# Designed miniproteins, single chains, continued (2): the designs that were tried, part 57

Each design is a single chain, and the fold is of that chain. pLDDT is the mean over its residues in the fold that is shown.

## One batch from the design tools (miniprotein)

Design m6078
Fold by ESMFold2-Fast:
Structure m6078 (fold): chain A 67 residues (1-67)
Amino acid sequence: DLRAKAHRAGRKAFEAINKGDIETAKKYIEELKQIADEARQSGNQELADIIQRAIDEFEKLLKEKEK
């Protein structure tokens, strides 16, 4: 289930960002990007859009942490 995979990866990315673990956060953000691509390929644009929104927020938070 792509939705379940996205939820797990998103949770792990958020936890890593909160801990200041930049490398782990980047790893799970990349995993989310892969899941979003799979969702688009399967025709699930709604899921892909939800995941992309999460990616955008995580990348914004990550950029603030790495300064």
Scores: mean pLDDT 82

Design m6079
Fold by ESMFold2-Fast:
Structure m6079 (fold): chain A 60 residues (1-60)
Amino acid sequence: ATDEEIRRGVADLALAVEITIAKRHGVPVEEAIEWVRRHVEKLGIPELADEYVARVRERL
């Protein structure tokens, strides 16, 4: 696997966990979106931010 594939895999797993926690604790959608944007920036894949934000809005 490439470093980019590994980073995307980690981001996908983290997103799934954060959505589960947000649903369980009633976290506002806007707060969850901010977490996701910061997370993809930290992983060096900011180009995926809009895709991940859309998935958060769909799931929450």
Scores: mean pLDDT 74

Design m6080
Fold by ESMFold2-Fast:
Structure m6080 (fold): chain A 58 residues (1-58)
Amino acid sequence: LEALRRQAALAERGAEIAEELLKMQEDLLSPETVQKMRETLAALRARAEALRAQAEAL
């Protein structure tokens, strides 16, 4: 239970940091790269939410 909650928290924090870095560097990146990174962040956030739901179900 605690391991799942910790993994979810780390994933959420990682996504938040990555999103801030992306905002700072989006002028340097191609639109295609920005789009791909945003999709990756969305998948990471979805995984974090799934882990939280799994922990709540226990």
Scores: mean pLDDT 75

Design m6081
Fold by ESMFold2-Fast:
Structure m6081 (fold): chain A 66 residues (1-66)
Amino acid sequence: MDKETLEREVRLSLEIMAGNIAKKQKDLESAIEHYEEALRLARELGDEELAAKLEREIEELRKELA
């Protein structure tokens, strides 16, 4: 694994954790921002399963904001 791929994987994990914390605290806007960043990273890494899961989480949070 090259350094760029490793950095993206670490950032992906951090963004997911931050999104989960924000969601638990009902900070829905911050949760969406973190999950959107995680979704971009998951897609760049080719993790289709994780990308689909993050997309679903973002959709549900957007419904909560509406």
Scores: mean pLDDT 85

Design m6082
Fold by ESMFold2-Fast:
Structure m6082 (fold): chain A 65 residues (1-65)
Amino acid sequence: MKPSLEELEKLVKEAQKELGKEVEITPEFLKKVYEEVEKLKKKYGVVDESIWYIAVKKAVYEFSK
């Protein structure tokens, strides 16, 4: 499933709370999220909400430092 931008923003807010970090949703941030989703898709062969959340958490972690 493909999340909407609004659903993606909710995942970002949840990841920020979990990690204790803040990020700005920039085109570069979104590109990183999509790249991580593609890597996970290649590894697991599926794209679901858990894969999107893992990708978002990875992007939040990397962009907040």
Scores: mean pLDDT 77

Design m6083
Fold by ESMFold2-Fast:
Structure m6083 (fold): chain A 80 residues (1-80)
Amino acid sequence: SLEEKVREAVFELAEKAAEYIHLLMGIRGDEKLAKDPSLTPEQKAEAIERIKKHREELNKVLEEMDKTAAEYDKLVEQLK
């Protein structure tokens, strides 16, 4: 049913939103480590590399969220 497809899109968007938050928390943690004066330059460089990787993954998740949100909007309009 159309209602089932709407629920599926909502669950998919919620899952992607959770992944987005997880990646943001990871980036925030690594930004803190990159600024920590007690850490070695090597440890700070590792944190910076993790930030780059998580930023790339974050961009992919955002693209997927935009696609899922667009599908959700189309389905909701069909229910009205």
Scores: mean pLDDT 85

Design m6084
Fold by ESMFold2-Fast:
Structure m6084 (fold): chain A 93 residues (1-93)
Amino acid sequence: ARELLEKARELIREAERALEEGRVEEALELLAEALELLEEALREGADREEIRELLERILELAKRALDLAETLEEILRAIGLILRAIGLLLELE
């Protein structure tokens, strides 16, 4: 659980850097991987508050990726991540 959260934080930081450099596709791939790790961490009983904080960060970055997206594929990937992150946040209620 802790190792999954640590890896998710690393991927989120890498995604933020990719977005700063205009590398939208790479950022979306990194955010998708981070989200998968958070889904697994939740199933393993990781801290729900820590998962919430990381999901909120993924949501923020996915919305930024959507704003920067230039292709239909990037737009659809960003929307998919936003919906998936919201869905997982609802499971934390």
Scores: mean pLDDT 87

Design m6085
Fold by ESMFold2-Fast:
Structure m6085 (fold): chain A 75 residues (1-75)
Amino acid sequence: SLEEQLEQARRDAEIDELTDKAVEFYRKAREQGPLYAEAAKAYSRAAGHLRDPSGVEEAKQYKKEADELEKKAEA
């Protein structure tokens, strides 16, 4: 359906955003310590769960955890 196509497009855009954050935070982890690595890992997990429509709720949880880890790393 059109709604399913729009939802897939939204998930694809979110996957790209979360994957880019994970890549950048893995890069920062080399210079700035383990909290950046944990944030990158959580963003990557969130992106992975968005690849399946049934994983949207799990993806939200991992993104929330990643955002909290990012705040701790930047404190």
Scores: mean pLDDT 82

Design m6086
Fold by ESMFold2-Fast:
Structure m6086 (fold): chain A 70 residues (1-70)
Amino acid sequence: AAADLEAAHDAATAATVALLEAAGAPQEVIDAARAHAAALRAQALATFSDEQLRRLAAVFAAEAAAARAA
């Protein structure tokens, strides 16, 4: 569950970073987005139950797939 969340969240973060890079966002904005995503992931891992983490991982995986399709 935790590993699945981290993998799915990393994929969603990578998709968001790719969109920001394609839009010509400054490196500082991209770095801030990555740091924010990492902080949210750490908080989720500390706060949520294993079942909630599994459901959250599915949401991030779906978001990454949708971003790639756009």
Scores: mean pLDDT 74

Design m6087
Fold by ESMFold2-Fast:
Structure m6087 (fold): chain A 70 residues (1-70)
Amino acid sequence: LAITLNNIGNVYKNLGNLDEAIKYYGQAAAIYKQIGDKNGLATTLNNIGNVYKDLGNLDEALKFYEEAAK
């Protein structure tokens, strides 16, 4: 499920629908955190950071990248 939600987020990001991309990545991140999948969580947080970077919200992007690096 979490992998599928992350993939849906990737598709929305590629379509330029950044709000939907953040929504699906957020759902994937919540599941990865719940099950303790640190690698899946880090990948998904990096994807959210990339979306905020594309939106020009560099402060928010940095926060997600820093959280992914933990």
Scores: mean pLDDT 84

Design m6088
Fold by ESMFold2-Fast:
Structure m6088 (fold): chain A 65 residues (1-65)
Amino acid sequence: MEELIEWLQKELGLSREEAERLAKGLIEASKLGPVSREAAVHDLVTEYGLSREEAERLLELAEKE
């Protein structure tokens, strides 16, 4: 959790509260199945400007929580 939150704050410029909210959403999406995972990847790419590769890596980190 903390590593994911710190990455989101540093790379996306989010506040701690925003990073915690996003991290929780990514963890939940990673556990719900492929449709939810793909939706989370799409949102990270379109809303936060991440590459698909970066978004997929974040979901892999979230799966470990």
Scores: mean pLDDT 78

Design m6089
Fold by ESMFold2-Fast:
Structure m6089 (fold): chain A 61 residues (1-61)
Amino acid sequence: RLAELEEELRALEEQIRELEEEIREMEERGEDERKIAVKRAALGILKAARDFVLEEIERLK
């Protein structure tokens, strides 16, 4: 249970990092703000999922 949540957390943290890098590259390239906003929304969802998993891990300790 705990180990499964820790694995999920690592996967989420990696996805968040990759998406943050993608957003940074899009901003550096001057991509359309609308497209960047969509990626930022996805990032927000992933961060919320990470926070949820962190709460579950803390509860199991």
Scores: mean pLDDT 81

Design m6090
Fold by ESMFold2-Fast:
Structure m6090 (fold): chain A 55 residues (1-55)
Amino acid sequence: MEQRKKKLAEEFEKKAKDYENTAKILESNGAHPKFVERVKELAKKYKELAEKIKK
């Protein structure tokens, strides 16, 4: 596995996790459902990008 690909995958995984945690906090604080959904979608997008790079 190329070191550059590994670093990018790790970076995207970290971003996905950060957005996932942010969505949780927003949801628990009663933030607007549409805003929470956008943040969840962003987390999913970064997770998919990380998985694509690992392949």
Scores: mean pLDDT 79

Design m6091
Fold by ESMFold2-Fast:
Structure m6091 (fold): chain A 120 residues (1-120)
Amino acid sequence: DARAIIDEILALLREAGMSEESLAKARALLEQAVAAGLSVEELRRIAEVVRAILAGASDEELERLLRRLGNLARVTVAGLARLLIEDGVAVEAARRALELIERLFAEETGQEGRLEIEVE
């Protein structure tokens, strides 16, 4: 159930110190991603990435987890990471996650053919 996983992600972010305003934005991002076709399996992978960011995981672990995500899930994680940075929560790991996402998109678009996607 997508709602249960969204609630789990929001609980993790709340426990880590994210503001109620940012939590409302995080819910909207996750719900919009589900409406845009994000699967329940992808949501579980996003929850795993969020836990890793909050735990201050290494670049190697973050890259491994992020490589398992599709483009919509990566954009969703990028949105969540920006909210963490705004609230001063897990800032270094959140910034590293954003840098890794940007690098992965650059790797994928290096052959062109990915210019026209809904979120990119």
Scores: mean pLDDT 84

Design m6092
Fold by ESMFold2-Fast:
Order: C-alpha cells, then structure tokens, then sequence
Structure m6092 (fold): chain A 57 residues (1-57)
C-alpha cells in the first residue's frame, strides 16, 4: 500500500505541482482513505521526502 500511495503522489505532483497537491488528492488517486495515507506519511512533508527519495534515481 505504501508503494501505491507513492505512485499516486508522484502522479498528482506531476499534474498539479507539490503545492497544488493535498493528501486527499493522493488518497483519492491511490484508491485509499486519507487515514491510510496518514498512517504511512504523517505529514505532507514526510510524503514529499519519500517521493524525492524515490525520484533520486
């Protein structure tokens, strides 16, 4: 599920930019609840760090 959230986050950031993307947008794209996103990433900053780590290679 973490990977599904990261894939959804990357797609939404590509569409809207990071500032234009909410945890709700990511949850909707991933097909999970916002609560599920928050369990893996307690903040938008934590999610950003994980997306950048994935994109680094």
Amino acid sequence: TRDRILEAAAREIRRRGFEGTSLRDIAEEAGVSVGTVRRHFPSKEALRAAVLERAAA
Scores: mean pLDDT 76

Design m6093
Fold by ESMFold2-Fast:
Structure m6093 (fold): chain A 64 residues (1-64)
Amino acid sequence: SAVYRVTALADSAVLYQDGSVAPKGSTLLLRDVRRLSDGHWEGVDVATGQRVLVDPSKVEITRL
């Protein structure tokens, strides 16, 4: 599956399944990325293995 680089442009642009957030300027590598019906994206953080919820309007995304 494709790996995506995601950079948070705002606090809370990326929400982890444990309720923590990626701070503005943080960069994640995500696998298993899918679009949800509400316009959010879901993926798995390669570094932690946690599922993340992404607001696509508040991140930069690049397919690797």
Scores: mean pLDDT 85

Design m6094
Fold by ESMFold2-Fast:
Structure m6094 (fold): chain A 114 residues (1-114)
Amino acid sequence: MEEALRILDKAREEINKVLDEAKAQTDDPVFLEALDKIKEVIDEAYQRAKEAIEAGNLEETLRILVEAFKKISEIFQEAMEKATPEQKALLERTFREISDIFGRAIDELRRLLA
């Protein structure tokens, strides 16, 4: 369980860095609002996942992360519909980076179940 917490903490730190870097690169209010909503989803998912890990429930932890990623994907899709071509490129890069971090965290947690 200590290893699961380390995986979760690292993923949260990496995502927060990606969000901070994206905020520094845009003045677009729609994109900024999307980044704030994503941070709220991450913070909520982190607390729920941490509680699940402490309860010894890695399957619930994985479910929480998959659900959080779905919500984040929906937020990005909504922002993309309203974005300019320039903002779309930045949104796509930000989403790819967050997707990679989630994928790595989920894969590492799944290995702990085996």
Scores: mean pLDDT 86

Design m6095
Fold by ESMFold2-Fast:
Structure m6095 (fold): chain A 71 residues (1-71)
Amino acid sequence: MSSEELRKALENAEKAIEYAKENKDITVIRVAIHELEELLREAEKAGDEELVKRARELINRAKQILEELEK
């Protein structure tokens, strides 16, 4: 995956996280976490430190939302 494709995929994942938060959609947030974990592996393999940081930030945000929805 190219850095451009990774960045675009991360932007799409962020939008999915916001949607899931507003709609309290546990299924969407779980899918987003899974996709972000794959994107993190691709970013690490590419050696792109900024994309790695972004993916980790989004994973942490998504996990926090999932915890709130499962309360």
Scores: mean pLDDT 84

Design m6096
Fold by ESMFold2-Fast:
Structure m6096 (fold): chain A 79 residues (1-79)
Amino acid sequence: TGLDLYEAGKYEEAAKLLTELIENNQPLPVADPALFFEKLGEAYEKTGKLEEAKEYYRIALTLDPDNEKAKEKLEEIEK
C-alpha cells in the first residue's frame, strides 16, 4: 500500500499512490484524515516537492489545528 511504501522510505512511490487514493475518491488507509495528509505532505517534502508538501500540510492543519507535526513542517518550509 501507499503507507507501506512511506514506512519503507519509498517516498516518491508513496506520494504517487496516496495521491491516487484522493483523486479516485477511494477510502483512506487511516481513520484520521489529518494524519493521512500529514504523511502525504512528508512524502512530498522528502522528494523535494515543497509546494505540494506545503499544500498537504495546510490541509492537515485545516482538518486538525492541533497537528503539531504539520504545523512545524509548514513553518520550516515557508521560512
Scores: mean pLDDT 79

Design m6097
Fold by ESMFold2-Fast:
Structure m6097 (fold): chain A 60 residues (1-60)
Amino acid sequence: EDSDELGTYKVVEKDGKKYIISAKNGIAAAVLGISSKTDEDYAVYNEETGEVKSLKKEEI
């Protein structure tokens, strides 16, 4: 569990995948951390709508 290292982020698991939730934008959006291995794109999961979208790191 890395939540202690990432005070501004929370890690959750869904369907065997790990997501990082950023609260800085006031939106509970989960970011698929493993996507950081590719360029700068992340898979962003919105907890309120249940949608997943690809997003640039700059928009997190």
Scores: mean pLDDT 47

Design m6098
Fold by ESMFold2-Fast:
Structure m6098 (fold): chain A 72 residues (1-72)
Amino acid sequence: PSEEELEREVRASMGIMSLTILKKIGASNEELVEAVSKVAPEELVEKVRKIAAELPPEEAAEKMKELLVEWA
């Protein structure tokens, strides 16, 4: 794997872990979006914001995790 691929995988893993914890403690969609924005590029964050607008936090967190897995 390239350095870029490894960095992307690490950032995705950090995001997935954060979303898993945030979902478990009942965090808001705003907090879920903020967590993803710290690890992912703006293009992916835009998709995450759309998910947050349409789904409750528990379902939003799962869809956001799916996007991070696909991006990695």
Scores: mean pLDDT 85

Design m6099
Fold by ESMFold2-Fast:
Structure m6099 (fold): chain A 91 residues (1-91)
Amino acid sequence: SSKAKELLKQMKEEVELLEEQVKWLEEEVKEGKVSETMKLFLILILESSVYLIIKRAEKLKEEEPELKEETEEIIKRAEEILERLKKIKEE
């Protein structure tokens, strides 16, 4: 449906923004520019955003099976962001 395609586009743009935010955080942490408290707070906010995207993408995949490939790609990218955030947390 046209609404489902619009939702996919929105989720893709949200994932791209999260990838850029995580890259920024990786660079700032590596350079010692972020306090431990701020790092943990930002990770919590980013993890929450990623989790919501995964839930939305899984729901869309179930409701619109023809979009399975695109929704699975969004979920995969979101899971890769979670792994990157876990590495930042552990340094």
Scores: mean pLDDT 89

Design m6100
Fold by ESMFold2-Fast:
Structure m6100 (fold): chain A 63 residues (1-63)
Amino acid sequence: KYLKQADLDGDGTVGERDLAGVERALAAPGNADNPFVLSFYDVDGDGKVDEEDLKRIREAIAA
């Protein structure tokens, strides 16, 4: 499956590196609200990077 904003490698695949990047961004205070982080990791388009985005990335990797 392809997730538009989570595909950081540009190879059409969402992988562990993308998941690790999002988890690291959410662990740092203020990073979840960073516009750059939102542009890349807001995979459900709700204007935030949160647990829902992580869930979608994990599901894409598991599929």
Scores: mean pLDDT 59

Design m6101
Fold by ESMFold2-Fast:
Structure m6101 (fold): chain A 80 residues (1-80)
Amino acid sequence: SITVELEEEMEVAKGSVVLLKTEKGGYVLGYVSESEGKKLVIDNIFEKVGEFKVGDKVTVTVLSGEVKGPLTAEGVVTEV
């Protein structure tokens, strides 16, 4: 799983599909397992390209599911 701390709060329903992109060109497609305040947890990763490390800057884009807030937000990886 990958945990991200977002710059802006987005409430994403569990089971939503998200795309995480790193500044280094890596990306992940996975499912939201937890969304609370600025914390987002991505689990059940079904596609991964490149490495994800704590401190990596990421762009989060919600591809499917219910969202309260923006569909795209910047964040930082806090756990992998």
Scores: mean pLDDT 84

Design m6102
Fold by ESMFold2-Fast:
Structure m6102 (fold): chain A 61 residues (1-61)
Amino acid sequence: SSAREEALLHLNRAARYALEGDAEQAERHLTLASRHMPRSSVAALVDSLQRESGVKLRLPK
């Protein structure tokens, strides 16, 4: 499987956790997704997910 597919799976999990109000689990899955994505793309997704969920999320290191 591709790194792209792995990143998408973690992004889907992060979105679900954020909608449930679980910022810690959402951040863990965002970190895993960030291994295979440009930092700018991760930042844009974090901003989008915060806007949709209302949950404050930290950008992965």
Scores: mean pLDDT 81

Design m6104
Fold by ESMFold2-Fast:
Structure m6104 (fold): chain A 63 residues (1-63)
Amino acid sequence: SIRDEILQKTKETFKDFSPEQQSRVIDAITRLVDDLVSRGVPDEEIKKIAEEQIRHIKKYLES
């Protein structure tokens, strides 16, 4: 599913961050994806939104 693909990418992207940071990011991205799925947003759009959010969070956390 698109949810599983995005969560796998999130885990890989943040693998070198602290366990607490990883958990917080996974929770945030999971909530985002679940919200977009519940609204009937197409998978391609969900992927774009999630990838932008992942990039934004990563830049913020990289100091």
Scores: mean pLDDT 86

Design m6105
Fold by ESMFold2-Fast:
Structure m6105 (fold): chain A 70 residues (1-70)
Amino acid sequence: MKKEADEYNKKGVDLFKAGKPEEAAKYYDEAIKLDPNYAESYLNLAAALAHLGRLKEAGEYSQKAHQLRS
């Protein structure tokens, strides 16, 4: 379960680095579905959404990531 979430998160990171933030966001969303407590994937999704100009959603996911870490 967590390992599968890690695989989706890693693929999302690779896509984001390749300049594909929309596709990266989809993989981060799948990682979150597999592990709803995966703070790193929430933070990565927030970054991808911010890059896409979806600032309100980015703020919401960033806040969720901080709640999971603290």
Scores: mean pLDDT 83

Design m6106
Fold by ESMFold2-Fast:
Structure m6106 (fold): chain A 81 residues (1-81)
Amino acid sequence: KLKELQEKVDKLLEEARKAFEEGDAEKAVELLRKAAELAKEYLRLLQERGELSEEEAKKAIEELEKRTEGLIKKIEEEVKK
């Protein structure tokens, strides 16, 4: 289950990178957002399994959301230029 989620996140991130390199910024943003949602699910599962505390999982999710929005803003800025 955890390995399957990690593999799905990695695949979505690779597809997002490829879409951006091919000039499809909209698709890259969509795939990046999907990868972030699965990564948040992965962190929640780590918390449920006791591998992360509730506080650690919350902080990791907040950091992931901040990082994801930062990447999306950079992609949008490059398209605007």
Scores: mean pLDDT 79

Design m6107
Fold by ESMFold2-Fast:
Structure m6107 (fold): chain A 72 residues (1-72)
Amino acid sequence: MDAELAAQARERAAALTEQVEAADRATQEAALANTEAQLAEAERLLAEAPSPLREAAVAALREMVERLRAAL
C-alpha cells in the first residue's frame, strides 16, 4: 500500500464530503427561503379571507419554517 496515495484519496474524500455538506446546507437555505415566501403569501390570503383551512395552512407552514431553521 502506498501511504501517500492513501493520504491523497482521504483528502479527496474529505473535500467531496465538504462539498456535499455545503450543497446540502445551500439546499436547506433555499428550502427555508421558499417556505418563508409561501408562509408570507398564505398569511396575506388568510388576512383577506379568513377560513379554517387557511389557518391550518399557515400553522403548518410556520411549523415547517421552525423545523427548517432548527436544521440549519
Scores: mean pLDDT 80

Design m6108
Fold by ESMFold2-Fast:
Structure m6108 (fold): chain A 66 residues (1-66)
Amino acid sequence: MKVLVTFTGSEEERQAILAELEADPNVEVEKLSDTQVLVTYVGPVEVGIGRILRLIGDPNVEVKLV
């Protein structure tokens, strides 16, 4: 599953969210710009869905399914 993440919060919030995503071994992160990343989930589906739903609920990011 792939999602486009656009950061709308502060630099500190962007850094924290990126660090969480990059620390997950089941996630591939491709930087498109300083404010946009493409996230690909390569791990188990149940865990992947939970992570993506958490991103959709975060007010400091916009998430779009690709």
Scores: mean pLDDT 73

Design m6109
Fold by ESMFold2-Fast:
Structure m6109 (fold): chain A 66 residues (1-66)
Amino acid sequence: SAAEEAVRLAEEAVRAAEVEGDADKAAQLNHEAGQTARDGGAESDPAAARALERGERAAVRMVAQK
């Protein structure tokens, strides 16, 4: 489902930020996760919403660590 795909992409974005330290990859995956949620009508899915929030927080943390 679109919700499951958005969760997967957002979790990969968190991994890219927190494990790999790859800000560009994290930003790309966060963008794809958000687009997948919008295109699939999954923006109000609780799991997708939480995963997208985690991805956004991980990206903010990377900027703060510069």
Scores: mean pLDDT 78

Design m6110
Fold by ESMFold2-Fast:
Structure m6110 (fold): chain A 82 residues (1-82)
Amino acid sequence: MAENILRPLTPEQRAQLEAAVKAIKEVVDEAVKEGLDPSTAARIYTALVLQAVADALEGRVMTPEEARKLAEELIKKARDLS
């Protein structure tokens, strides 16, 4: 459990982080079902989760809508990279 790292977060900030992570997972899982390479999907998921955690620790909130848009942009970029 990453509780020691996330201990400075309020319960509300933790709930927002969990909502953002859930949104990222839903977009990434759907892309995998549509043929996105699972290793690429795992990299996108990890990068966005780390960004959401970093934002939360800095007192910023990544909304579920922002998380979905970022995931969609990275998926599109990954597909465009050949």
Scores: mean pLDDT 78

Design m6111
Fold by ESMFold2-Fast:
Structure m6111 (fold): chain A 55 residues (1-55)
Amino acid sequence: MKEELLKIAQEASDRIAELKARYERGEITPEQYKAELRRIRDEVNEKLLELEKKA
């Protein structure tokens, strides 16, 4: 249970860090960066709801 929550947080953090690096390198636009952040947030929320439903 704790490991699963930590895994979700770690995966989200890694994806956000990669997006930020790509944005800072100028590989993506501010609009693309924001859109991808929203997608990550929505995916994290879905995974958290799945865990809550099982707990």
Scores: mean pLDDT 79

Design m6112
Fold by ESMFold2-Fast:
Structure m6112 (fold): chain A 66 residues (1-66)
Amino acid sequence: MTVIEARGASEEAARQAAAALEASGGKATVELGERTVIRAEGASAEGTTAAALILIGDGAEVRVTY
């Protein structure tokens, strides 16, 4: 399981990050807030990297935990 925490991410960026994780074969759950939490099961390393880059590009502070 991969957990991505993003502070200051837009809802649009969070949605796009979840879509990238799901496109990699994972199942993603998004909890929106000041610190958005995305939990992914079965996501690839490439999918996780793509999701993190989307959030970073949106200006969010991103933390990834495996």
Scores: mean pLDDT 82

Design m6113
Fold by ESMFold2-Fast:
Structure m6113 (fold): chain A 67 residues (1-67)
Amino acid sequence: MSQEELTKYFRENGHLPDEYEGITKFSPDPRFVGPEIVDLRGLSDEEVKEIINNNSNPYVIFVVDKK
């Protein structure tokens, strides 16, 4: 599934496909429009942690493969 298909799926269903996990750095604020989807599938746990820690946007869902 492409990043565009993943974003469309989330917009239509309100959740990710069962094969993926969504990680959020901050609690969602219902006053803001839907979160940005950032595709981190296929990255190592170390790379995922680095990207999340360096991201300043509180309204992002990071998508990873389920273990």
Scores: mean pLDDT 71

Design m6114
Fold by ESMFold2-Fast:
Structure m6114 (fold): chain A 67 residues (1-67)
Amino acid sequence: SMAEKERLLEELRELLRRAGLSEEEIEKAVQAAKSMSNEQLRKIIEGLRKSPTLTTGRAAVKELLEA
């Protein structure tokens, strides 16, 4: 749903910010995430929740941009 997508994108933004990424990197990742399925986005968010580090955040951005 649209509401679920918006919620997931907002949570992704917050988690990437907590991981220490720049606002520019976060916006780029969020724009890429809009084209992903809700299932794929949930998996990325789950990984970030388990390990909110700069390394995990950068890995998540790479996965989003390569999708």
Scores: mean pLDDT 82

Design m6115
Fold by ESMFold2-Fast:
Structure m6115 (fold): chain A 116 residues (1-116)
Amino acid sequence: MSEELLKEAEAAIDELRAAIAETPGFQDEVRRMVRALAEAGEWAIEDKSPEAARRLQQLARGMASYLRDLGERTGNPALVRAADALERIGDAMAKLIENGDLEGVKRVVERLRALA
């Protein structure tokens, strides 16, 4: 149900905000990724297709994979938490799109824009 997906996305956004605050030196890079995810969500609202949901999920997972690898190589657990949060946000957004909950996607996009 969309309400549980929204709660999951909101919790993941709060964890992402905390992770960004805890690791000076990568905030601009993570904020660029957050902005890219928000833009993908905006495009998905316009497109309204299952393909848009898949593309958004792939983007989020790709960015998460990059941050997770970076966190492992630098020994920075906050980068791993940022990666996990970003992946969870992307998965929740993809499911909201698949369910046709465009208002839910819009709410998540607005929260991501505020974080970016």
Scores: mean pLDDT 85

